Designed miniproteins, single chains, continued (4). Designs and how they scored, part 71

Each design is a single chain, and the fold is of that chain. pLDDT is the mean over its residues in the fold that is shown.

## One batch from the design tools (miniprotein)

Design m14460
Fold by ESMFold2-Fast:
Structure m14460 (fold): chain A 80 residues (1-80)
Amino acid sequence: MYEKEVESLKGAIDYAEKQATELEKKANELREQAKRSTPEQGEIYQKQADELISQANQVRKTADELRKKAEELKKKYEEE
């Protein structure tokens, strides 16, 4: 029933959130390295950090879509 599907979606959401958080953490570490590097090396670290943030944003969008699906499923079950 819906409870099992919601639990599966919650697991997928939690996994995606953890992946996004790890990507953001790595991006922040690269930005801190950029501050301590030469201007040329700093630009490379900044670009890598921006790419990781872009990936994290994509993963968070997926998590948001899964969360919306879980909420719609719960609403349908409780309103029917």
Scores: mean pLDDT 82

Design m14461
Fold by ESMFold2-Fast:
Structure m14461 (fold): chain A 77 residues (1-77)
Amino acid sequence: MIEVSVSGGLVTVRADEKMNVKEPVVREEVHPSSDRVVTSMVDGLPVLIQGYSSPENIDETKDFLIKKAEELVKENE
């Protein structure tokens, strides 16, 4: 399962502990609906993706990060 939380403009998306990451990847991206997106994928650890968003763009940022998490998990299974 993918879990989403929002706190003070920070959107956090976390993959279920049962999902496997096969390649260690850490990178940053800039998205129009968030100031910064940080993607962390480490071999054997859950996927954790965070992005800062303005209040107006919270829903768009959630959708973007959820899609990114789903794509990363799918690519590594």
Scores: mean pLDDT 58

Design m14462
Fold by ESMFold2-Fast:
Structure m14462 (fold): chain A 61 residues (1-61)
Amino acid sequence: SDEEMERIIESALRLAEQMLAAGVPRERALHVVEQLIRLELKDEPEERIEEIIRRFREAFE
């Protein structure tokens, strides 16, 4: 489960990096990736979704 969390965060970071490379503003890239995480994990407990988003934000900032 921690391994799954790490993979999700890694994928999210790669997507955010691709968006930045394509000229998307940082704030918009962050917002879009967070929305995608919430959509993909809609059936997961909210605490788990928030933890994944928190770790993604820490790594992205």
Scores: mean pLDDT 83

Design m14463
Fold by ESMFold2-Fast:
Structure m14463 (fold): chain A 66 residues (1-66)
Amino acid sequence: MIDTIEVSAEDTVEEIVEKLRSKGYTLSDEDIERLKKAIEEARKTGKDVSVLLTLDGKPVKVIIKP
């Protein structure tokens, strides 16, 4: 089963990263960069953007709400 986490594009990248870390995920600089791009996309389009990250060797789906 793929872990799914919803976050808001109104939150800062730092707040989103901290939220993921509080759930026990470790993010690489590459994961953070992918997350930044997805947040920017959600802000620009006003639509939900989902990004699939590989955190600690497992897939995690992050859904970014605008």
Scores: mean pLDDT 79

Design m14464
Fold by ESMFold2-Fast:
Parts: structure tokens; sequence; C-alpha cells
Structure m14464 (fold): chain A 85 residues (1-85)
């Protein structure tokens, strides 16, 4: 549960950084969110979906597609929140 809460927090920080155009920080926070999500429960299908969306968000950030990146990171956040319940 602590790792899942940290995954949510880092995903929110990644979204905020991406919205501010801080791509380097957004990628760093998204990678930290992946680490915490996997530590929480790697077998949970909701966590697996969240990690997939975080990875898609990072890929979009690397390509300069900030709009798509934010959408992917927001999808990841929703899956992490569902896993918390």
Amino acid sequence: SEHLKKAIEHTEKAIEAAKKGDIESAIRYANEAIVHAIEADPKNPLIQQAVDYLQKGIEALRKGDVESAIKYLEEALEYLKKALE
C-alpha cells in the first residue's frame, strides 16, 4: 500500500511536470512511479495496465508528443487509483 501510494504521487508529479514542459522531470517521475507500482503488486492486472500506460507516456515524452504523454499518464493514474481500492 505504501508503494502504491508512492506510485500515485510520482505519477501526479510526472503529469504536473509534463504540463509545465519539464520533460526531463516528467520522465524521471514516471520511471519512479513504475518502480513503486511493480514493488506494490506486479501480478495485479490494474498495476500491469498502469505500468503499460506509464511506459507509453515516457515514450511519448521522448518523442516530444506532450499531449499524448499527458493522456497516457492520466490513464496510468486512474488504473493506480483503482488498484488502491
Scores: mean pLDDT 91

Design m14465
Fold by ESMFold2-Fast:
Structure m14465 (fold): chain A 77 residues (1-77)
Amino acid sequence: VSSIPAAALEGYLRSVLEAENPKPNDPQVMIELLRLLPEEVARRLVEPLLAYLEKHGSLFPEEDRQALLALARELAA
C-alpha cells in the first residue's frame, strides 16, 4: 500500500469530519472510504469520526449513525 494515497484520503476525510459546516455525505460512501484505508490509518480517524457523529449524527438516519458507530468501535478494538 502506498503512503501517498492513504495520506491524501486521510487528510480529505479529516477535513470533512472536522469541518464546522460539513455537507452530510452518504454514510455508506464514508464507510467504504474508511475501509479503503489501512487499519492503522483508519484507527487514527476514529476520534474525528466520533466527534463528527456527536456534533452531526442527527443529520443521519438512526441505522446509518449506528453503522458508523459500529465501524468506529471495531477500528478502536
Scores: mean pLDDT 72

Design m14466
Fold by ESMFold2-Fast:
Structure m14466 (fold): chain A 82 residues (1-82)
Amino acid sequence: MKAKGEEIAKRLEEDLRGLEKLVEELKKKNAPKSSFQTLLDGVERGIAAAKKAKKELGFTSLDEPIKRLERLKEELKELLEK
């Protein structure tokens, strides 16, 4: 269903923008590692959900959101290793 795939992609883009802003704010505030761990757990769940939706719906529109989530996951992992 095209409309459902577009809605999921838009929601992921909005969630990603919010998460990216939150990560930058927490970095600026020198937040504790527990804050970054909570975000990492959320991002990993988001990646799993997006990949499942892509598999079930076949929409390539989810590829870019998934790549952005994977990049955010790697950034959060690097922050936790410091």
Scores: mean pLDDT 76

Design m14467
Fold by ESMFold2-Fast:
Structure m14467 (fold): chain A 67 residues (1-67)
Amino acid sequence: SREEIRKLLEEVSKGAKTVSIKQVQEVAEKLGLNPLLARREFKKVTKGAETASREQAIEALERALKK
């Protein structure tokens, strides 16, 4: 769920305002998702950035969950 994704992102980022691609991959692994798929969706949402807002990270992880 989105709530679960938000909680895991907050945990992995240690409360940081921005989230790195590595942290998104760690959340994907905790959710049982392919971290490479999560990385791909993150790059798509962020236009290739290495860091993004928490909202963009949630969007990327939700997209990975649908595939």
Scores: mean pLDDT 80

Design m14468
Fold by ESMFold2-Fast:
Structure m14468 (fold): chain A 66 residues (1-66)
Amino acid sequence: SSLLEKAEQFLDEAETALNGGDSLEAEIQIGVAALVAGVLRSLKADSAEIDKIFERIDALEARLRS
């Protein structure tokens, strides 16, 4: 689950950056989290936890696009 933990850490950093007005850092952290989550999905590690990661990515991307 270290990759899942890393994806969550990147999203936590993205949220912190976005709250602080650093949209570029947020975009980078979201992108890295999406890559990690994509690897987990491709390895058939598909679970409710991965779905939650993608929900967080979608929510943060929506904020970034606003």
Scores: mean pLDDT 82

Design m14469
Fold by ESMFold2-Fast:
Structure m14469 (fold): chain A 90 residues (1-90)
Amino acid sequence: MEEKLKELEEKAKKGDAKAQYELGELYSNLGVMYKVEGKLELAKEYYQKAIEYYQKAIELETDPRLKAKAEKNLQIAQENLAEVEKELEE
């Protein structure tokens, strides 16, 4: 897991849109896990990271299928972030 994360981060920093998308997916999954555990501050942090990397992937991606996936997952991550932020305000 650590090696895969490091490789994705290195590729994403070099402008690899696919790596940016995969990193976004990884952070989104961590956000879901922390939300289910009631760790809302951690869930917020990871959803924000997922949004950042999905946005980067959308900007650089030339494959229309991968771009569409990133756009859909960006919307889902934004909706999940909004839910977590509402819970933190209560």
Scores: mean pLDDT 84

Design m14470
Fold by ESMFold2-Fast:
Structure m14470 (fold): chain A 86 residues (1-86)
Amino acid sequence: SHKELGERAYREAKERSEKVYKEVKEELLAKGASKEEAEEEAKKKAEEVRYEILFKYAYELGLEAGLSEEEAKEKAEEIAEEETKL
């Protein structure tokens, strides 16, 4: 559920990934990349940023719940991977 990490995590992930998508696409188009190449790379960079934000929130939540650093990291990787799929 998108509510698992809390509204703040999903809002931040959406806002930051959308901003990165736009900035990367505009930069690549300005450098002479094709529309297809710019959109593909922008999507990749946006998904990377979304993953990082969701991982951070999931990891912090796991630590607060009393998980070890290793367990919190493993759980954060699972949640971030699942929730980054667009």
Scores: mean pLDDT 84

Design m14471
Fold by ESMFold2-Fast:
Structure m14471 (fold): chain A 94 residues (1-94)
Amino acid sequence: SAEELREFAERLDELVRRLREGEISVDEGAALLREIAEEMARSPDPELARMGRGLLAWVEAVEADASLSEAQKRDALLTAAQIARQELLEMLER
């Protein structure tokens, strides 16, 4: 629903803000993004579920990559959250 899309977009925006302002750690940001992605993946909307699965896979890949510094992991999580938010906003314009 449009309300569910708005709620996910708002949660992603708040995550980006909290992570950028240092209110949460990179690990906390990854955990929250994982929670959002898992909720999206459980949606009966197949497009929203696909986005959730993609976001979840990305978070898992970032967490598993031992070559990334904390700053690089933070930037990767921020980028993923911003892209997911933009896709949700584009779905709302349909």
Scores: mean pLDDT 87

Design m14472
Fold by ESMFold2-Fast:
Order: sequence, then structure tokens, then C-alpha cells
Structure m14472 (fold): chain A 98 residues (1-98)
Amino acid sequence: GTTEPAPITGDQLVAFVERFLDELLPGSANGLLDDMTVDPSGGKTILDAEKVTDLRVRTKDGALLSPEQVRALRVGTLILIEGKVDGVYKSGLFRLVS
């Protein structure tokens, strides 16, 4: 089964967000995870991308995270990473493992 969240380290997540900081959407763009119609297989594509636009990092309840909130995440936290890669909207569901 492929419905389990992919593992992501805190260092990997922070480095990714810092690389695309100017593309990160503010917390005022909140929404629920179940409102999203994005490609759930895009997780690896988004993390490995050279360019990402319209970047969002969300908790399971849809709350957008700032870079400071990303740094403060605890191991076991479930997050959704979303963005456009090569003009296509991608998403990946992750669990923080370290």
C-alpha cells in the first residue's frame, strides 16, 4: 500500500524551505487538507526540484507553517508539502522522523 506518509528529516525539510523561501505562501492563505485536489505522488518530485513556485507547507489540519514553525516541528508530525514544479501542481504527504 502507498497511502503511508513518506519519511522526511527536520534538516531536509528546513533546507528545502530555506532554498525556496521567497516562494513560501503566508499563513493568511489557510485551507483544509481535504479541500485539496493535488497530485499526491509529487512528494519526491517536489523535494528534488530545482525550482518550485507557490510553495505551501501545511499541518494535517490545513494550517500553513512559517519557516520558524517548520524549525519547531516535533518528530512524528504529519505535514503536507505543496508547490508547482515545471508548471504542474504537486503535493507530498510526509511524517517528520528526525
Scores: mean pLDDT 68

Design m14473
Fold by ESMFold2-Fast:
Structure m14473 (fold): chain A 66 residues (1-66)
Amino acid sequence: SMAEEIAEEAERRARELGLDAEAVIEDGEVVVYLPTDEPPSEEERRALAELQREANERLREAKEKE
């Protein structure tokens, strides 16, 4: 689905930044996170937030286009 493609894109972008992040769809939104017990650093948190924001912007645009 379109949302799943966007989530996969976010994962690929995270890997390019050196982050072993996962992206999933929860409650109709893309969530990008690190599957680790340690909390991410501020730099990692900012990168993850940016990726998540970009993914959800794309998802919103896709929903508006028919």
Scores: mean pLDDT 80

Design m14474
Fold by ESMFold2-Fast:
Structure m14474 (fold): chain A 78 residues (1-78)
Amino acid sequence: MEKGNKIVDELAEEYKKLGREHLAKALKAQRENLPDNPSLAVNAARRLAEIYKERGDMEKAEEYQKLADQLSKEYLDS
């Protein structure tokens, strides 16, 4: 559960670096209202994978994509 919150926080920081402050604020609000929410964590990991892929950091992109898939299988029927 702590792991999911950390992923959401990491995405919020990356959104700030991209100038998407409104998305960072929205994510923090969602995390406060839905602590340890698996869907929020899965979506955050997928978005981080996309961001790192766009930056050319393929190692982190693959890491976050695998994390999203793993969390989705553990907590979400999809």
Scores: mean pLDDT 76

Design m14475
Fold by ESMFold2-Fast:
Structure m14475 (fold): chain A 67 residues (1-67)
Amino acid sequence: MSREENIEAAADTLSSLFGLSREAARAAAEAKLENPEISKEELVELLISLGASREQAERAADFLVES
């Protein structure tokens, strides 16, 4: 699959599980793909900057770090 298709699939999963906007979910998925070692703190900051609540950001970041 293309990089774009993988990002869209991951974004759909994140928005469905955590209620993230498509934009925030896509950004988180892209950040993890570009830097697999990205920290939970960096992901939380990114998601909050894109309009996610702290609760949504923390849950999504935990999921991505654990994956």
Scores: mean pLDDT 79

Design m14476
Fold by ESMFold2-Fast:
Formats: structure tokens, C-alpha cells, sequence
Structure m14476 (fold): chain A 91 residues (1-91)
């Protein structure tokens, strides 16, 4: 399902950020991976019929999560907010 794909890409973005902070990947590798993941999230949201306003909101939350979340609990809260925005917009 597309919602699972979006959720998984958010998790992948956060995992890449954690690897970068741990020194396991370069800044260039992280930026490339995160940029590709954001594009895939955008396309999946467009395919679900999510509005441009909601897509922008989701991508802002994903960026905040990647920059600021330091725990699985914080990641889970942001992922839930993203899914709630998507479901409210399309439902």
C-alpha cells in the first residue's frame, strides 16, 4: 500500500540521518539519499491524491524529523502526524 511506502521512506530518511550523525556515511551520501527519499514521498503522496498544501506540510515534518528526532519515540510521533495529515486530506 502507498501509505506503507510513505511511512517506510520516512523511516529510511531518519535512519540515513542517524548513520550520518554516527559518521557511518558522508554528508554528500546523506544529502543525496534524503533528496531521493523526499522525491519518492512527494510522488507517492501525489499518487494518493493528497493536496499540494498537505504534501508541503508532510515534507516540512519529514525534514524536521530528520534534523531533530533522536529517538524512535520522536520518530513514531512525527510519522503518526504525517499519516494523520494524509488520511484527513484524502479521506
Amino acid sequence: MLLNAISNRILQGWEAAQLYRAGAITEDEFKKTFSELKEKIRKALEQLGVSDEAIEKVLELVTEMVENARSLEQLSEIRKEVMDIVEKDIG
Scores: mean pLDDT 78

Design m14477
Fold by ESMFold2-Fast:
Structure m14477 (fold): chain A 93 residues (1-93)
Amino acid sequence: SELLKALEFALSQPEEFWLELAREFAKHHNLDLSEEELEQLAKQIRAMVQQLLEALKAGKSLEELLSGFTPEGREEVEFVLKLIMERYKKSQE
């Protein structure tokens, strides 16, 4: 699936990729974060994506995984997946 390929692509990327995602996430949610807080957010986003990939590879559906989140958490995860998918698609062109 394109989603699995996009997540594997993201996890192969350097730390700078995750810092850029964290900055876009912070801007989207109007978060005024320090550089240290952005680094922590980047690590948290990467860890979440790693767990999602492992669960999807184990046969869980995206909807099943998202059903475990609060409505706010679901929106945050979906936003991250959108950013990853957009970057993956650009990398293929």
Scores: mean pLDDT 86

Design m14478
Fold by ESMFold2-Fast:
Structure m14478 (fold): chain A 63 residues (1-63)
Amino acid sequence: SALSDAILKLLVAPEEEAPAKLLEIASLLPDEQLKQEVEEAANSNNPLVRSLAVKKLLELVPK
């Protein structure tokens, strides 16, 4: 899936690339609420906020 592939690529990306990768993932999300949360995390200057968004997105990756 394009969504799970994008999430897995985010895990190995440098911190500087995380905002751009989060915006790519947000564009693929069907849930409007989660999409807004991820977009806000991408625009945040707080790495903890981005880390929490990544953790939430990992729950969407099939095992």
Scores: mean pLDDT 77

Design m14479
Fold by ESMFold2-Fast:
Structure m14479 (fold): chain A 78 residues (1-78)
Amino acid sequence: ADAELEAATEEEIQEGIELLRQGKKKLIAEELEKEELEEKIKKLREVAEELKKYPHPAMQEAAEIYEEAAKALEEKLK
């Protein structure tokens, strides 16, 4: 196996998921210029697609959070 996952790493993944949920709320509340919004949307979607490639449930949950953030920012472009 090319991934050494220790118990501490699993806890860090769960903490990361919680931070992503909080980050999504902050990102949605942030006032960004149109060009910055477009760049962030692109990167959020790219990260979501990369995370979906991983079979781990936490990675799938993270992917959903990134997709939700991207959709919220797309609404701000209107």
Scores: mean pLDDT 71

Design m14480
Fold by ESMFold2-Fast:
Structure m14480 (fold): chain A 91 residues (1-91)
Amino acid sequence: MEREEFRRLARLIAEEIARFFGLDPAEREEVTERLLRAAEEALETEPNVASAIGRLLAVAFELALELQRRRDGNPLDALEVWVRELSRRRR
């Protein structure tokens, strides 16, 4: 079913973003809600499924950039912090 499949895709993207950025439960909920809204709007406004998927991916990309700016403005700096945290946990 088109709408349900698209909502599943939005949730999968939200889960990957949450995992990649190590989001708190509140941030994860914000990301999930925003992507679900984007999925519903894309299905209503876009002329076909491919365009709707493109719209959803564009919103996901914008959200990832917003999260990067919110944290440190640079994805490489975020990666360095995560490497340090993983090294500490491994000990």
Scores: mean pLDDT 72

Design m14481
Fold by ESMFold2-Fast:
Structure m14481 (fold): chain A 64 residues (1-64)
Amino acid sequence: DERIALAIEIVEADPTPESIDVALSFVRHNPEAQALLEEMRRRLEAGDADISAQVAALRELQAA
């Protein structure tokens, strides 16, 4: 899924809530990808910089 790939690139380049909002606009067709990005945004807003598990899950979803 090219849109999930683009969302991953955006988040990895700039792991901020603002970049996640941009990434969400590319994955509106995929509720599982949206849920992962929403969890990343929640974590970053809470001051937790570790989003590696959610990025890994997005990569698995992209490969499916």
Scores: mean pLDDT 82

Design m14482
Fold by ESMFold2-Fast:
Order: structure tokens, then C-alpha cells, then sequence
Structure m14482 (fold): chain A 68 residues (1-68)
């Protein structure tokens, strides 16, 4: 499935392009985590569905690359 492909890229990026996509997705999700914790007033509050958010952002970035 598409989700399985994205999880493979996330776990084992095989080329520079995949690594860049993973880094970009991670940066986007890091910003979301910072905002979430800021809103919730605690750095120990777990971010909901971290894996799902990473896969979602990675999917968006990969789709944008294929459209460009």
C-alpha cells in the first residue's frame, strides 16, 4: 500500500531524495509538536498520532514532488 511505501522510506531512506523528504516531513512535524505542547502548556504531553502525522506530511511532500 501507499502507507507501507511511505513507512519504508521513513524507516530506511535509500537515496538522498528520500532522505530529504524524511527530513522535511520531520521538520514539519517538529513544528506541529512545538505548537501542540505550547497550546497544552507542557513539554511532557505526548503528541497524538506522531507516526500518522509523519506519514501524512511525507505523503504530501512525495505527491508534490510527483506533480512538479
Amino acid sequence: SLEDELEEILRTPRNLEDRQLVLQAAAIVADKIIEYRKENGSVDTSFPDLRGQLLKELAKLRAEKRRG
Scores: mean pLDDT 70

Design m14483
Fold by ESMFold2-Fast:
Structure m14483 (fold): chain A 91 residues (1-91)
Amino acid sequence: SSELTQAFENLKSAITTEDVEETVQTVKTIFDIIEKLVASDNFVTATKAFRTLQLLLATASPKIRDAIVAEEDSLVKKYWRIRLELMAHES
C-alpha cells in the first residue's frame, strides 16, 4: 500500500535525522496500519511490514529506541498483540 510505503520512508528520514518525536509518531502510524491489515486477515503484508519495522528500529540510535520503549502503555501492548496474532498464523 502507498500509505505504508510513505510511512516507512518517513520513518527512515526520522531515524536518520534523530527526530525522536517524528519517529515515535511514525511508529504509531505503522502499528495502526499493521493492526488494520491483521483485522482484514492480510497476514502476509502485516508480517512483512512488522519485520521491516523491527529491522529499521534495530538501526536506530539508543535515544530513539528508549523513547519507543517509554511509550509502554500504547506501543508495547500493540507490539505484543500484533506479534501474538502473527505467530498464530505463521507456519
Scores: mean pLDDT 77

Design m14484
Fold by ESMFold2-Fast:
Structure m14484 (fold): chain A 71 residues (1-71)
Amino acid sequence: SILDYSLESNEQIGQMIAQKAPLEEIRKHIEEANEKIIKERVEKYGLDREEVEKELNKSNESILKKVEEVL
């Protein structure tokens, strides 16, 4: 599901932090995961792109701030 996919993305970010991946790589991963979720929601479920982007960007913005503080 869309929810499960978002949770998996967060778990992978945690693994990247544990492996001491560069912040730029973690940021790129978040951006790629975000775009994939947006495309799947828009194309598969016919949702409005702007609404999906707004919801996901709010979540990912919080994650990015925490990642930057940890690194």
Scores: mean pLDDT 70

Design m14485
Fold by ESMFold2-Fast:
Structure m14485 (fold): chain A 65 residues (1-65)
Amino acid sequence: MKLVGLSIEFIGLAYEKGVSIKKVELKGNTVYVELDVKDEKVKKELIEEMKKVAEELGLELVVKE
């Protein structure tokens, strides 16, 4: 349940910024996200928004390139 809600939120955030999500995985209390983004500013803004959502759910965020 938490992973499905988190994935939908992350996909929505990425879609609004024109970014593709390659993978979302939950391992324990850590969410691993793999992004296809080349713009460093967009990447930073998206990561900050995703981190905020993850923190509200009590999860740690790790972003892979």
Scores: mean pLDDT 76

Design m14486
Fold by ESMFold2-Fast:
Structure m14486 (fold): chain A 75 residues (1-75)
Amino acid sequence: MAPSKEATLQLTKLQFQLLSLLTEIDLRERLGQPIPDSIRADAAAVVDQIEALKAKYGIDNPALDALIAEARARI
């Protein structure tokens, strides 16, 4: 089922949050810095929220699935 405009907006916000967290993880890895557990926890929480929204609205989006898989591999 197609998501509402509100659902699309929430999904977009969660995607930006996840990309921001993954960017910090990448920067820390590049600099040889440890990744704080708080950043991993935040990324996991955002992934869970995206998964819940996908399930609620029946969203089938390969780009989202790829982003979730990348995030889970990085956490």
Scores: mean pLDDT 82

Design m14487
Fold by ESMFold2-Fast:
Parts: C-alpha cells; structure tokens; sequence
Structure m14487 (fold): chain A 76 residues (1-76)
C-alpha cells in the first residue's frame, strides 16, 4: 500500500514532503482501525488526485496537507 501511494503521488508530481505527509495520514488511519484497507486506499488516492488538481489550478506546490486544506476552504 505505501509503495502504491508513493508511486501514485510521484506520478502526479507531488513533492516528497507531501508524500511523507500522505504516508503519515495512511498510518494514522490504520492505527485507529476505523476504516478497512479498501476504504483507506480510496481516501488516500482521492487525496493524491485532489492535491495534484489543486496544485495545477493554483499554479503552486503546497508544503503540507494543512496548507492545502486552507487553500480549498479559501476557494469555497
């Protein structure tokens, strides 16, 4: 799973720092056992796609998921 996340994020042009944050998020979700592996995979891959699309639309790379979340909220 981690390898698949890393590959998908790199293919979308995400920086290593963001990839590490996504891996931390994945580990956090697994620790809580609140989601199935299938659900976690969907959530993480959706985040990768959303981050990549948003960075393209805004024309810049965000150093953290929190900064990206704020940018999304600012855009309504």
Amino acid sequence: MEEEIRKAAKEKGLPDEVIEELLSFYEEMRKDNSFSDEEIKKIVLARIDKIAELQKELGKTYPSIEELRKAVAEKE
Scores: mean pLDDT 70

Design m14488
Fold by ESMFold2-Fast:
Structure m14488 (fold): chain A 70 residues (1-70)
Amino acid sequence: SDVLKKRDEIFQEKLDEYRKNRTLPEEVEPGVRLIILGESYKEVGLDDLAKKYIEKGKKLVKEALEKIKK
């Protein structure tokens, strides 16, 4: 699908930007990757998938940060 190909291009661009400017601990990266995937879905007009992955990613970031606080 052209939509999914465009999503993958946007995802990679956003992920590269995140890694270039990374200020957060590495433990949050799995959650951040899901947020970036959701943002990429939003840009290609798949809003329901965007919301799902952004919410899941935010939850993982929160859980990772809570584990770091120990």
Scores: mean pLDDT 83

Design m14489
Fold by ESMFold2-Fast:
Structure m14489 (fold): chain A 68 residues (1-68)
Amino acid sequence: GDEEQQKAGEEAAREAERRAVRAIARGDYLSAVDALKEGAKRAEEAGHLEGAKGLRQGADQVSRAGGL
């Protein structure tokens, strides 16, 4: 149901954020951006449009911070 899809989208967003944090800690801003973009796609596929938007915005911020 909708509740299960929302939870799946939220979990995809949290996992993308964790992957991005790990990549940033290694100085790997390209992998961090990729993780956030992949997470946004998964969140969108689960119907979590707000989460997907937040992850894409996060990818832009990480890209700028990494000088990309």
Scores: mean pLDDT 83

Design m14490
Fold by ESMFold2-Fast:
Structure m14490 (fold): chain A 105 residues (1-105)
Amino acid sequence: SSKEAELERRLAEVTERLRALQRQLQQNPEDEALQDRAVEALEERVVLELERLGEPKEKIERVRAAFEEFRERREVTEFIREVGEEVLEIMRPVAEAAREAAEAA
């Protein structure tokens, strides 16, 4: 469908953006502005994946709120508790790519 094609295009676009940001972070791992941009791109990808899965709007808004709080507080443990296992499963490939990028630096 037209909406499915749009979601796939947006997912591909945000995936490329995340790769570019992760490469930039390899050179400047302490750059908070780059970290914030990477977290924003990750949020966009997670939201698009949840939309693709047909998750309720209320769940998507809760995940957005968790990402916003994480950007302000930088507390990984609380973020994991708030987003739930489904979101962590979606994030796992991105987190693995970020780890590999950091190790290659």
Scores: mean pLDDT 73

Design m14491
Fold by ESMFold2-Fast:
Structure m14491 (fold): chain A 87 residues (1-87)
Amino acid sequence: MEKLKELMRETAEELSKASEEEREKIREEAEKKIEELEAQGVELSPEVLRALGETETELSKVYPEDVVETARLIAMAEALEEEKKKK
């Protein structure tokens, strides 16, 4: 769980240095990946959703909304891939 929170923090910092156009492209790719994994029946546990929400609240105090949202989607996609590997 800490690795997921750290990934989200590091991703937000990196995204804050990227252009808005780059962030939009990354967000679209992450959303597509999430949709594909959810279509395969992969779901996130309540524990993972809580960790993402807590980190989102933390990052929202420091970063713009688009940076935080994109970082959350990347972390969510990564968490879904890890869940798929367990099945």
Scores: mean pLDDT 81

Design m14492
Fold by ESMFold2-Fast:
Structure m14492 (fold): chain A 61 residues (1-61)
Amino acid sequence: SPVEVARRWLEWMLKQGASVEELENFRRATVAELEAAGVPQETIEEVRRLFDEAIERVREE
């Protein structure tokens, strides 16, 4: 699923030490791609939530 694909890429990026800026850029690109592909809004919001949670965690560390 798009959520599982996004979660795996996000986990890999976090393991590589991705910055907040890199995560925000990846979030923007991923959301745009999912919207262009006609993925349901509910699924896109789930992907957004995964990125937002990860970004906040990196900011607080």
Scores: mean pLDDT 82

Design m14493
Fold by ESMFold2-Fast:
Structure m14493 (fold): chain A 66 residues (1-66)
Amino acid sequence: MEEEEKRKKEIEKKRNEILAEHQTRGDAVASQAEAELGPAYGQAMRDAETARANLEAKKVEEELKK
């Protein structure tokens, strides 16, 4: 059934958009933190942004699956 395929594509598209947006923002913030406070802080900022991106993507995926 095409409806399931459309749902999968929509979920994947939105997930990729969320991850790309957070990746761009996270990289900028992490690079700044790394330059100012060192690589450990840069990595912590990247990890925090990745966690937020994954949480947002999972929330959208669950919303679309209902």
Scores: mean pLDDT 76

Design m14494
Fold by ESMFold2-Fast:
Order: C-alpha cells, then structure tokens, then sequence
Structure m14494 (fold): chain A 78 residues (1-78)
C-alpha cells in the first residue's frame, strides 16, 4: 500500500468515525488495527481533518434543524 493509498484509508476511517459520532482517538485506534502499526503523523492529520469536516457538516445540519424546530414552536406559542 503506497502513501497516497494509506492517506485515503486514514481519511475514510476519519469520515466513518465522524458519521458514527466516534472520537478522533477511536478512529486512530481503528486505523492502527487496520495498518497493524501506529498511524504516522500524516495519517493522524488526515483522520483529524476528515473528522473535523464531518463534525462541521453535522453541526450545520443540527443548527438548521434546531432553528426550524424553534420557529415552529414560536408560531404555536403565539
């Protein structure tokens, strides 16, 4: 497995962890199992970046849902 392939794997693990509400540390532990060795600094950075992007997407979606919920509730209380 070349470096680019390993970085893509690290990114995929980070994405899956983010989708499953798992921490970066849990994602890194899973990547270590897959690689059979501790992740490199570059692989760790790829996991953190992917997890951060998914967390940002989830935050935006949750904020939008919360805004719609409170708008609906405000109309019912008026």
Amino acid sequence: MDEAERLRLAEAVGIMAGINDESVEEALAKLEKILGRPPSAEEQAAVRRANELIAEMNREKREEEAIEYFRKKAKELA
Scores: mean pLDDT 77

Design m14495
Fold by ESMFold2-Fast:
Structure m14495 (fold): chain A 101 residues (1-101)
Amino acid sequence: MKAELALMTIEMARKGSLDRETAIAILQRLLGISRAEAQALLDAPRAEQKRRLAELLGVSVGTVTRTERRLETDPVLYAATALRVIGMAFDIELEKRKKER
């Protein structure tokens, strides 16, 4: 599940469907990484992104590659994962607004 969400967050940010700051916040929350590491992950080539995600999640690069292929070939999984990323974006915005009360 974390691999699908991270891959989708990166894709949506690159396509402009998700703003960069929100994508960074989602990646930090999902992966337990710093802002600088999240920025580096977004800007990395796809092969390096998959390698880094495998390290962070404690899985093989093959597992990340299979997850990417499933998102490409399963439209229901793709849609459900995209909706979960959008939900995380709303959670981040709501938490931010609680601090700005």
Scores: mean pLDDT 83

